# Designs tried in a protein design run: designed miniproteins, single chains, continued (5). Part 41

Each design is a single chain, and the fold is of that chain. pLDDT is the mean over its residues in the fold that is shown.

## One batch from the design tools (miniprotein)

Design m17497
Fold by ESMFold2-Fast:
Structure m17497 (fold): chain A 100 residues (1-100)
Amino acid sequence: MERLRREVEEHYEKGLKAIEEKKYEEALRHAEKLLEIGEEAYRRGDLETAKRAYEAAAEIAEKIANDPETPEEIKERARKLKLEAEINIGMIEIEEAVFK
């Protein structure tokens, strides 16, 4: 679990840096990797790491989609990725609320 938390931080930082450098495809790749990390964490029962990974993915995707210099194809992919991440976050929040 510690390794997955470190990977979340790594891909989040690299994704933000890629956006600053206008490397939108690379930034989207990091957001996609964050979704995969979230899925792995969820399967292992690490809801905290899963939620953090999905939140990081959603944030990067939102920044990509809202950047006027992002190509339309990448904006569409980013919007879909953000929606997927938000759905997964909602699922975890419902699970946490029921379990307490």
Scores: mean pLDDT 85

Design m17498
Fold by ESMFold2-Fast:
Structure m17498 (fold): chain A 70 residues (1-70)
Amino acid sequence: SDKKKSEEYKKKAKEYFEKLQKAVEAGDKEKAKEYRKELVKALNELASTKYGDEGIEEVLGYMGEVNAAR
């Protein structure tokens, strides 16, 4: 079940990161703050799984790719 949980938390982290980037680009400070909280929560939940280290590395890699494409 940890594998399934890690996949769901990775998905959540990536989704909130995309929402956060869009909010920052739009200058929406309130939404950016909320999406940061949700992103941090998803990353903390991911870190609590057996695949936390690997999952976080994957999410950080994804964030780097998104930032490089800007």
Scores: mean pLDDT 84

Design m17499
Fold by ESMFold2-Fast:
Structure m17499 (fold): chain A 58 residues (1-58)
Amino acid sequence: DDFIDKLENKAKKYLEEAKRLKEEAKKTGDKNLELEAQILEGIADLLLGVAALLRKKL
């Protein structure tokens, strides 16, 4: 399903961005970057949860 695949791909991109932000936060000590990474991880988890629910019901 194209829509489910788009959700999973978007989640993967957010997780990759979160990883980059965490690495930058470790180098700079910027806790705002760490918080941004956690927010992106939360959004990615939500998208993956929706994708899994749609796959189970389809």
Scores: mean pLDDT 84

Design m17500
Fold by ESMFold2-Fast:
Structure m17500 (fold): chain A 92 residues (1-92)
Amino acid sequence: GVQAEEGAKEAVERAEKSGAKAEGKVEGNTVTITIEGADTPQQMGALAGAVAAELAGAEAKVEVKGDTTTVTVTAPTPEQAGEGARLVGAGI
């Protein structure tokens, strides 16, 4: 439902507040946050947030390709996926 989209939006807003450009995508129980122009501290923050999401019961994957960082959060429910995405945003 809307919870996953709200979590994605919060992660995007947090990344943009940190000076990067970000986009969020929601597909069922999966939230994908793409951060363009992420520096090393932002990449480390995304990884820390992904670890926090996993500790909260989600599955999180971080991929770095050039200056683009993609974090994929998958959870049993859209609500939990949204919470995981929010934790990723808080790490950035």
Scores: mean pLDDT 78

Design m17501
Fold by ESMFold2-Fast:
Structure m17501 (fold): chain A 94 residues (1-94)
Amino acid sequence: MEELKEKARELFFLAGALYALAQLSTDPEVAEELRKIADELYRKGEELAKQAGMSPSELAASFAAGVIYAIGLAMEKGVDETRREVLEEAEKLL
């Protein structure tokens, strides 16, 4: 049960991060690809969260943390480097 909660939090965190990176992207094609991956992570996270009995506020907190994390890293090392790192982590969960 705890493993399902942890994975759901990770999926929502990465979905939030990719959503933020899509909004920061100047290339419309890149933004669309990031949103599609974020949507897949979000959907998978919702399925696991439902099974684990997680609260909506807990899911929202994980998503928001991902958004803030991605914005912070993008400010520090740029959008392209942050996108590469976040996508690598997302690929491991898909």
Scores: mean pLDDT 85

Design m17502
Fold by ESMFold2-Fast:
Structure m17502 (fold): chain A 89 residues (1-89)
Amino acid sequence: LEEAIEAAEEAARLAEKHGDENLAGIARGAAENARRAAEGDLLAAVAALILLVGGLIEASKIEDKEVSEKLKELFEKARRALLEALRKA
């Protein structure tokens, strides 16, 4: 779960640096829900997954291909780390 939280927070920082406040908010929401999932909140785990998928879709719309690819990589890393943590719980 720490890896998922860290990747989502890094995605938020990159989105904010790019000026995409909406995508930064999505990434921060995913990190916050992943923290709640770490405390045993299963609904927060589902919310984090939905936000991470939404972040992947929004990142794919970014015209700067380098920024788009880095954000997609961070959202996918967070999503995979969250799913792996949930499988082991």
Scores: mean pLDDT 83

Design m17503
Fold by ESMFold2-Fast:
Structure m17503 (fold): chain A 68 residues (1-68)
Amino acid sequence: APLSEEELADLLMETFGLSREQAREAIRLAREHLDEPLEALARRLAERFGLSPGDALALAGLLKLQLG
């Protein structure tokens, strides 16, 4: 079963050091951009949250798996 939004937010906070507000915003951005290539979503996440390229790709991949 997919994670709830709160469980996913908790995972993002623990794994990527995001605040709860940032985790919720990352989920929102991913939902708005699920049709975009992985690299495009990763770039948006890196710019919004100051993540490294590697962390942004990992976050984008996790979000696409959980929300798509």
Scores: mean pLDDT 85

Design m17504
Fold by ESMFold2-Fast:
Structure m17504 (fold): chain A 103 residues (1-103)
Amino acid sequence: SKIEEMKKLVEELRAALTDPGDLARAEQLAKDIYSQIEFLYPDASEEEKEKFRIQAEAIAYARVAVESGRDLELAKKAAETVIKNSKDPLLYAEALEILRRLE
């Protein structure tokens, strides 16, 4: 499933971030993005919340990977996967910004 593919990309990006500071930054960014989405969609179903959580994690880990110069192809794949699967303009914009940084 698309959710399982995205979970695997998050797992691979997490493994690629070898610096504990980068991991902590990515985890905090994921929480911040998800908090914004949760505020925008308070009535989201549990299934929709799970999708948003995974997308927020994919964006956060990909952004930190790009900023750290690590695993740029994994970061690109994660951002492209969010773009293909997200209907949310905030998540879409965040994923586009990751791709812009990879130019």
Scores: mean pLDDT 84

Design m17505
Fold by ESMFold2-Fast:
Structure m17505 (fold): chain A 76 residues (1-76)
Amino acid sequence: MEELIKQGKYEEAAEAAKKAIEEDPNNVKAYLNLARALIKLKKYDEAMAVLLKTKELFPDDPYVKEELPKLLAQIP
């Protein structure tokens, strides 16, 4: 997923992240990578929904606490 985002393959990254979440709903990085891919695709409503769900599911995760505000700042 992160490699696909680095390569600019945002649609493939979003699809891979969705599958990773289906296989492991506790995969925090998959939720954040899905949001990153959606932001790059300019799908801001979908990205916002993913970020809000990530915060609800993982409110005390330090990685979420650090990355979530940075990703939210990218949504207009």
Scores: mean pLDDT 82

Design m17507
Fold by ESMFold2-Fast:
Structure m17507 (fold): chain A 64 residues (1-64)
Amino acid sequence: MNEEQREALDREAAATMRLIQAVLDLKYAQKKGDEEAVKRAQEEIDRATAEGNRHSAELEKALA
């Protein structure tokens, strides 16, 4: 595995971890009924999803 592929994988993993954390935050906020926390978690999910999609495209190019 070359350095470029490793960096692409690391970025993909980091983006995935952020998305997972945001989803957990959303579920916790929903269970608590904290509307402000729900709103913030949803915004973070949207951001993490956009980042993940960008990094997934980069990873596909690096692995091709």
Scores: mean pLDDT 76

Design m17508
Fold by ESMFold2-Fast:
Structure m17508 (fold): chain A 57 residues (1-57)
Amino acid sequence: MLKEEGLKAIEEGDFEKALEYIRELVEQGDYQSAAEVASKLVEAGVEPLEVSRAAQA
């Protein structure tokens, strides 16, 4: 599932890939999973503005 793949990307340090999964989740209408991945990415040290920009695409 895209949420699990996004969380795995964060664990691997691939923040760019995690941002892509957030965008795909939003495009599919899965806002809950997108929010969970976004929250974990912010906790990992990515700026909230960068995460917000991906979620708006």
Scores: mean pLDDT 77

Design m17509
Fold by ESMFold2-Fast:
Structure m17509 (fold): chain A 66 residues (1-66)
Amino acid sequence: MQFVVTLKGTPQQQIALVLSLMGEPFATVTPVGETTYVVTLKGNQEQANALKTYLESQPFATVTEV
């Protein structure tokens, strides 16, 4: 499963979220723009849904499933 994540917050908020995503052992984070990242999950559907819900709960992030 893949998500495109675009960050609109402060530099501190952007760094904190990226570090959280990079800490996920079943996730691969690829920067594709200055504030845009592709997150690829190799976990199960439950893990993918949990991460999607987490990302969508961030007020400074826009998440699009691909």
Scores: mean pLDDT 72

Design m17510
Fold by ESMFold2-Fast:
Structure m17510 (fold): chain A 67 residues (1-67)
Amino acid sequence: GLEAAARAVAEAAGLDPEQAEHAARAVLAALRAGGGAEEQAAAVKGAAPSLDDEQARAAAEAAVEAL
């Protein structure tokens, strides 16, 4: 669920719990909109702009797997 996705994002990207929850919610919103891996990674970058492209993709993949 969303809590597991937030924890997975925090571990994958080194984000604090609040930022990780925001990123996990953004990934879920991208999935509901029919977005693929690129849109999911972009959603993570929107929530955490300091992450590079590789970190954002890894965090998005971790979130999707934990959802």
Scores: mean pLDDT 83

Design m17511
Fold by ESMFold2-Fast:
Structure m17511 (fold): chain A 61 residues (1-61)
Amino acid sequence: SELENTIAALRAVIAHAAEYSREALEGLVASARALIAANPDSPLRPELEALVRELEALIAA
């Protein structure tokens, strides 16, 4: 599913965040947030939200 693929992508990017530009990381956050908004009743939503918050914290550091 798109949510499962996005969760996998976020985990991979978080593990290698230093290899990505700030613009690329911000773009991924925006895409993930849009996907969360489109899928409010998904059981995967809390995991995706947690990963988005983790990536946002890395961008802010």
Scores: mean pLDDT 84

Design m17512
Fold by ESMFold2-Fast:
Structure m17512 (fold): chain A 95 residues (1-95)
Amino acid sequence: SLLERVEELKARIPTMSEEELREALEELRELLLEFMKRLDSIPLEEAIELLELLLETAQQIDERTPESDIELQMEAGALATSAATLLVVLKKEQA
């Protein structure tokens, strides 16, 4: 499941090298794109939970990225911002 893939990725972040963090960010970006494509088929509560986990994972990548890797920091920050923005939109959704 998408949730399991994000959880597994997040669990590995604390021990990742800079190169592995870049690969993790790319995988997380692909997971966000897959999530967006399936958004209409996912229950709202599950979508919010998954998106909160995606946001937290992107933030952890950013926190572990060296200050010297400006590109990776900007990319991780941009992904976190995108996830946070979408999360606000979903939380405003009402039945």
Scores: mean pLDDT 82

Design m17513
Fold by ESMFold2-Fast:
Structure m17513 (fold): chain A 90 residues (1-90)
Amino acid sequence: MYTVTVERVNDVPLAPGSTLTLLNRKGEVLATVTIQSATSTTQTFEIDEEPALAIGVGDIPPDEIAVARVTIYKDGKLVDDFLVPVLPRV
């Protein structure tokens, strides 16, 4: 079981309804985190593979980029953390 926390890093808020798509090292989709608050969202997934990357898309102003920190726990143990830009929807 993997628990993923997504936290706002810069002054651009994370808009609720924005998504972070979690990918494995092969670029395959494992799960999608749906942002629930402007500052932090935590979701738990019953996936068998460790997320290696994330792609963020949301309701961000066209001239701004939100930056999120993604923190990944496996069975309560920290396994990874990285930064993800959250880009405007196309």
Scores: mean pLDDT 81

Design m17514
Fold by ESMFold2-Fast:
Structure m17514 (fold): chain A 96 residues (1-96)
Amino acid sequence: SRKELVERFQRALARMRADPDAPVTPEERKALSEFLRLIAELVDNPELQAAVREMAERVSKAKTGREVLQALIELGRKAAEIDPEAFARAVNEAMA
């Protein structure tokens, strides 16, 4: 379910913000990778889609929440440079 995926993604981020140095759990890793894959499918910009997919792979290999949060910050920066409107539309659609 997309709603359950969004809820798992939000819980993973909340835990990582609260304890960034703790190891990423398999469940958190799955939720993050699946959510980023969904964003990539919804993005109308091929260059940004490739960047999101690259970040999904990087998140799948991250050891700590800090590494995940840093990867997401970098993705946000790249999205702002490539196509911030396409990224915002994809995120809003995924969160609906």
Scores: mean pLDDT 86

Design m17515
Fold by ESMFold2-Fast:
Structure m17515 (fold): chain A 56 residues (1-56)
Amino acid sequence: GASEVRKVTREVAEKLRQIGDAVQAAIDRGKEAAKKGGKEAGHEAFLEGLRENALG
């Protein structure tokens, strides 16, 4: 019923927030690495951050 749909919607919104936070953390890591090692280092740090946050 409508109550079940609302619960699922809240769970999806919570998961989206967690994903957003993980992506933002990866972006921040990439930016810091890029400042020290250039674009390639930034890309590597960003991908590693995504892998750690998405895969554990």
Scores: mean pLDDT 77

Design m17516
Fold by ESMFold2-Fast:
Structure m17516 (fold): chain A 72 residues (1-72)
Amino acid sequence: MIERIAELTGLSPATVRRLIKEAGIDAETALKVLEAVHLHEGRPISREEAERIFKMMKLGKEDGAAVRAARA
């Protein structure tokens, strides 16, 4: 999974592992999101776009918790 993400983003496998660990997301989830973005855009994912996607996934966890709390 890490190697596939590295192929999609042009990042090294070591960098991909670090970003996934820092975001607190499992490699399978990260791969699914990145593959979906790649298919939607129809082009390779840039380093900048990959970083943005990881940040968005981390924020998605936070926003989901906040929305649930607001509805309670």
Scores: mean pLDDT 69

Design m17517
Fold by ESMFold2-Fast:
Structure m17517 (fold): chain A 79 residues (1-79)
Amino acid sequence: SPLLEQAREQYLLAAEHALQAEKALKQGDIDSAIKHLREAIRHLREAARLARQAGDTRLATYAERAAKELEARLKELEA
């Protein structure tokens, strides 16, 4: 399914941004970390939407859970 392929691509983009956020945090670059976390959350939400539309409830649930975890982390960094 083209939708499932797009969902997987969005999930991988989210993973790349999450890794860049961790790298930024390790370097003390909080502003860059926040930027990358926001991008990761955006891609995870899109992955979940596309996965649900494609009928992949497992990928949708994983992406949704990951987005919530990153949203909690983002809230801590913005406090």
Scores: mean pLDDT 91

Design m17518
Fold by ESMFold2-Fast:
Structure m17518 (fold): chain A 55 residues (1-55)
Amino acid sequence: GKVEKVTKKGIELIKKGYSDDEVSKELQKLIQKEKLSEDEADEVAKAVVEEKASL
């Protein structure tokens, strides 16, 4: 789904060594482009934070 697609992109950016600010900026662009709801955007943020914490 849209949440999974955006989350996967965020994780990809983290693994490529992008800073937290750069990842956040790109995620905001993708959230707007894919027209995610506030709830869906929150799900993306939580998933990205969890993946980062597992590094």
Scores: mean pLDDT 80

Design m17519
Fold by ESMFold2-Fast:
Structure m17519 (fold): chain A 56 residues (1-56)
Amino acid sequence: SPSVQSELENERELYERDREKAVQGYVNSLGWSEELATKWVDMLHKISLAELEKKK
């Protein structure tokens, strides 16, 4: 639906803006590698998109 498309676009925009901050948070707080932290953040984003899709 159009509302879901708008929410997906907003989620993508927020993800792109906050991605680096989230990655550095995991690196600095948990001692993860940037590669591992990036994969984790990308996985959480994928879960968020899947949750929005369930609202269809």
Scores: mean pLDDT 74

Design m17520
Fold by ESMFold2-Fast:
Structure m17520 (fold): chain A 75 residues (1-75)
Amino acid sequence: SMELKEKIVEEIFKGFEDAKLPLSEEEKKKLREALLNVDLETIDATELRELVEKYVPAEVQEMAFSIIGEVIKEN
């Protein structure tokens, strides 16, 4: 459901905040919109990497990928 997806996205961004990922407000907005437009429960690792590479700064892509993967795994 959209409500479940919104919950997963909020938990992802809490993970980013806890890790102190240096994402600007505009980068967070664009990434949030992108995550809400994909099926986070069925997304494969390749599609997730492509999304992270498109919207997340290169220096924190691996950390972002790890956080997103852990949140998805726990939900």
Scores: mean pLDDT 83

Design m17521
Fold by ESMFold2-Fast:
Formats: structure tokens, C-alpha cells, sequence
Structure m17521 (fold): chain A 67 residues (1-67)
């Protein structure tokens, strides 16, 4: 998945997280294509310190921006 810096900043703003947290989340998504959405949300939350709900919302925003 490839996002522009502007798309990443917008996703981070809408999810209520930092751009650094959003970048790390995208890296986790790209490295773990076989994990379920629930597993990805938990992993992102653990690695970035955001909530699982914020991680899931970020994933939805990233998917919408990449359409």
C-alpha cells in the first residue's frame, strides 16, 4: 500500500494520532498481509501506543484513501 505524505497526514488527523504513528501503522500493514483486521489493529496499538479502536479506524481511513 502506497500513500502520499498528504494522504498519510490526513489519515493521522482524522484518526486523532501523530503522523509518525500513522507511518508505523502503514509499515505494519505492509509487513503483515496475512493477519486479520482485528489482529492488525491489536499489533498496531501495541507498537504505536494508540487504542485498538483508533488503529482500526486508521486502517479504514488508509483503505479509503488508497481506492
Amino acid sequence: MKLSDEQLEEAARKAGISVEQARKAVEILNKNPDLSGSQLAKLIAKETGISEAQAFNLMVLILRLSL
Scores: mean pLDDT 79

Design m17522
Fold by ESMFold2-Fast:
Structure m17522 (fold): chain A 84 residues (1-84)
Amino acid sequence: DIRDTGVRLGRLLAQGRWDDAADLIVRRFGVSRSTARRTAKRAMVLAMQGDVRGMTRLLVRRLGVSRKDARSIAKGMVKGIKSM
């Protein structure tokens, strides 16, 4: 489930587990490790600011997912961060 992927990403980022977050992005979306790391770093900043719209746009551009899927991931990431 794409939302569960977002929740897991949010939890990893909240824990400072950048390498695990990047690995998950690579496995799920098939992007390069460098793209995954850059995406994870920017996504954490946006998530900390509560910028769901900015995060959705980032995920569409960097991961090539649909806007609908990107929004689901972004909301999941915010939830994951709040779960600690």
Scores: mean pLDDT 82

Design m17523
Fold by ESMFold2-Fast:
Structure m17523 (fold): chain A 55 residues (1-55)
Amino acid sequence: SEKEELEFRLLLLEIVANSSRFTAEISKDPELKEKNLKTAEELEAEAEELRKKLA
């Protein structure tokens, strides 16, 4: 169903966002830190919008 597809997409977004956030925290390379932080923020914003659609 469409709802199950969106729920699965939300789960994947949350997993990848969390992984990117963690990589940003542990990375000592400023470029990798910045890139992963930006990715985490963008995916977290997408997850937030998707949560609103599922509510």
Scores: mean pLDDT 87

Design m17524
Fold by ESMFold2-Fast:
Structure m17524 (fold): chain A 55 residues (1-55)
Amino acid sequence: SMEEQRLEQEMLRRHTAHRDELVAQGASDDEINVGLQRRSRELGRELARRRAELS
């Protein structure tokens, strides 16, 4: 559905924005890696919850 496509695009944008924020803060590659792993788990849980609301 269009709603599901927009949700997936939103999650991708939020992931990219978080990486850019960490880079802007002067985070090291290791710090970026750890931060993105944590963020991916958070976004994955939110994505699953919001997908359940669409179906």
Scores: mean pLDDT 83

Design m17525
Fold by ESMFold2-Fast:
Parts: sequence; C-alpha cells; structure tokens
Structure m17525 (fold): chain A 85 residues (1-85)
Amino acid sequence: SELEKKLKELEERLNELLQRVSELRDAGKLTAEQAREILGELNKASTYIQKAKEAIKNGDEKKAEEYLRKAEEYLRRAERLIEEA
C-alpha cells in the first residue's frame, strides 16, 4: 500500500540519519549540544514511525497518515540541523 511504502521510506531515512549523526560525532564534527538536538528530533521521528506502524496494523488510515506526516516533519528538522552543523 502507499502507507506501507511511505513507512518504509521514513524508516530507511531515519536509519540513514542516525548513521550520519554517529559518523559526524566520531569525526568530531558535531558538538555535544548539536548531537543532542539532532538526536532529539530523530527520537521524535522514531516515536511517530512506531505510532504509524500501529495505526496501519489497526486499519486506522487517517491516524497512519497523521503520524507519517509528523515523522517526516521531525526527519526534515534533523536533516536541517545536520546541514547547518
């Protein structure tokens, strides 16, 4: 389904960003404060991804769409913070 496609896309994007943050921290390119802010946004995205998963399993299409939209918003915030670092 389109919702399952979007869910997979956002899960893959979350994993890529988590890996990128780890790489930047190991390279000394992120301060502790910058890493904390980025990880905070990624943690919120992860929460909404899990809620979207549950909504899809329960057949709640409207809630799934809402949670996927929120997850994408937090991923975009994390991406911006990484770019600005």
Scores: mean pLDDT 90

Design m17526
Fold by ESMFold2-Fast:
Structure m17526 (fold): chain A 61 residues (1-61)
Amino acid sequence: MEAHLLASEGARRVGEALAAGDYERAEEIVEEMARRLSELDPELAERVRTLLLRHIERARA
């Protein structure tokens, strides 16, 4: 349950950075969140990292 809350909070912060056009900050937030999340649930961390990085790439285009 805690892992899902961390992922949800991370995704929200990434969305805020993307809305501001700050793609570098968005990527930093993803990596920070994924690092913390990997200690709780490494498979969820990998999935969330992949999805959020793809989201950033699509927003950048």
Scores: mean pLDDT 80

Design m17527
Fold by ESMFold2-Fast:
Structure m17527 (fold): chain A 93 residues (1-93)
Amino acid sequence: NSDEQIISLANKAVQSLRKGNTDAAVSYLKQIVQILKQERYPQYYINALIEGILLAAKASEETALTIAQELGLQKLHLNLEDPEVLAYVTGLK
């Protein structure tokens, strides 16, 4: 259903972050969050997916904090200790 759209937006967010275009990345990430909320995904899954995108982009802690604030999310962690969260992020390259 929405998986292909989310993957497309995630890849665009990763490329924008790698180019230093944080504003464009925030726009793509806001679209992902909106889709996931409409599909009634739990907040931990939304956080995990956004963390995965940031890790795939090799985003700095400062960039991750800015994005978390812009998206209205709780603090994002770039060191993943939860095996379920790690399983989500390893799917993003």
Scores: mean pLDDT 75

Design m17528
Fold by ESMFold2-Fast:
Structure m17528 (fold): chain A 97 residues (1-97)
Amino acid sequence: MSVEEIFEQERETALKSVKDIAEELLKLMEDARKNGLTEEQRRRILHLTVALMLEAALSGNEKILEAAKRLSQAVENEDFDKAIEYAKEIIKLAEEE
């Protein structure tokens, strides 16, 4: 396997991880909006937001990384409406790759 093939595989893995993490965040944030935010959900959302930022950076996609940064800021501000919209944008961007 060449260095280029390894890089491409890591990029594809990161894109899949971005989508999977964004989908889990979307579900958790929608549940939190409807049923109230638990301490367990808050910790999971923060943990997944950090993971999303790392995978977005590894994806090499600047639009995904920018959307992930905005999602992180919205989560820090407890603005789950904006965080949900950014999660949807990230899922769409990952699917278009």
Scores: mean pLDDT 82

Design m17530
Fold by ESMFold2-Fast:
Structure m17530 (fold): chain A 59 residues (1-59)
Amino acid sequence: DEIFELMAEASRAAQAGDYETALALLEKAAELARQHGMERAERMARDSKAIVEAKRAAA
């Protein structure tokens, strides 16, 4: 499952402090979810992106 694999990779990147990679992976996940009509997955990816952006700003 491409979308959930991207989200899992983004989570690992964020835990490692690699926020740029995490944001890029979450953008890809959100776009794929949108293309597949997966509204919940798209929202989860966008929400996760906002959290990662906030963490990067605080770092």
Scores: mean pLDDT 84

Design m17531
Fold by ESMFold2-Fast:
Structure m17531 (fold): chain A 74 residues (1-74)
Amino acid sequence: MSTEELIAEAQRLVKEAEEAVKKKDYETALKLYEEALRLIEEALRVASPEQRVTVEVGLAETKRKIEEVKKKLE
């Protein structure tokens, strides 16, 4: 899978996770964000130097959203 395909799939999962957050389904949101994080980490491994900055931003943003959801489950 290309870097673009991995990022596109991760973005889809992030959107689904955001919809779960709106419904206060934090357990589903966490699972979706964790799956998105996995894809972003794979994208970072195969990313070109030009793509790397964008992928690293996506990685940081997804980790931030995971921490926000975890706080809701506490």
Scores: mean pLDDT 84

Design m17532
Fold by ESMFold2-Fast:
Structure m17532 (fold): chain A 76 residues (1-76)
Amino acid sequence: EVTFDEERVVPREEILEEIDRAFAEGKSVRITPDEEPRGRFVVSSKEEAELVREDILERNYEVDFRPGGLAEYWDF
């Protein structure tokens, strides 16, 4: 499980590095918001959020994105 604190701005490269490390170690990855919005991604822009999503999909990662997570940062 990969959890990001909402007080921390997490750049796209750090998100991907943490996911890459987890999969290299043979771990499953789940990215979900906490009930008290801890563990949500904070990215520098909506375009960066979409690029992170596309990179994850292109790498065929099994990442569990729950409602209230990355989707809340995309105003599309």
Scores: mean pLDDT 48

Design m17533
Fold by ESMFold2-Fast:
Structure m17533 (fold): chain A 71 residues (1-71)
Amino acid sequence: MEKEVEEIAELIERAALALRELDPAEREEVREGARKAAEAVKKALEEAEKAGIDPEEVRRQLEREVEELRK
């Protein structure tokens, strides 16, 4: 699970940086945002696991939301 959260955080960071083409200072803010998003995803995955929901399915749903955000 931890490794999956890290992969999602990297995906979010890369997507945000690609979308914004930001100055270096603003890129640090994007990284901080990605870390906070990863923490939220971790909590969602933990709750899904407790409810017997497949964590991979939750992760894929979040990846779809990130893709929608890119539009």
Scores: mean pLDDT 66

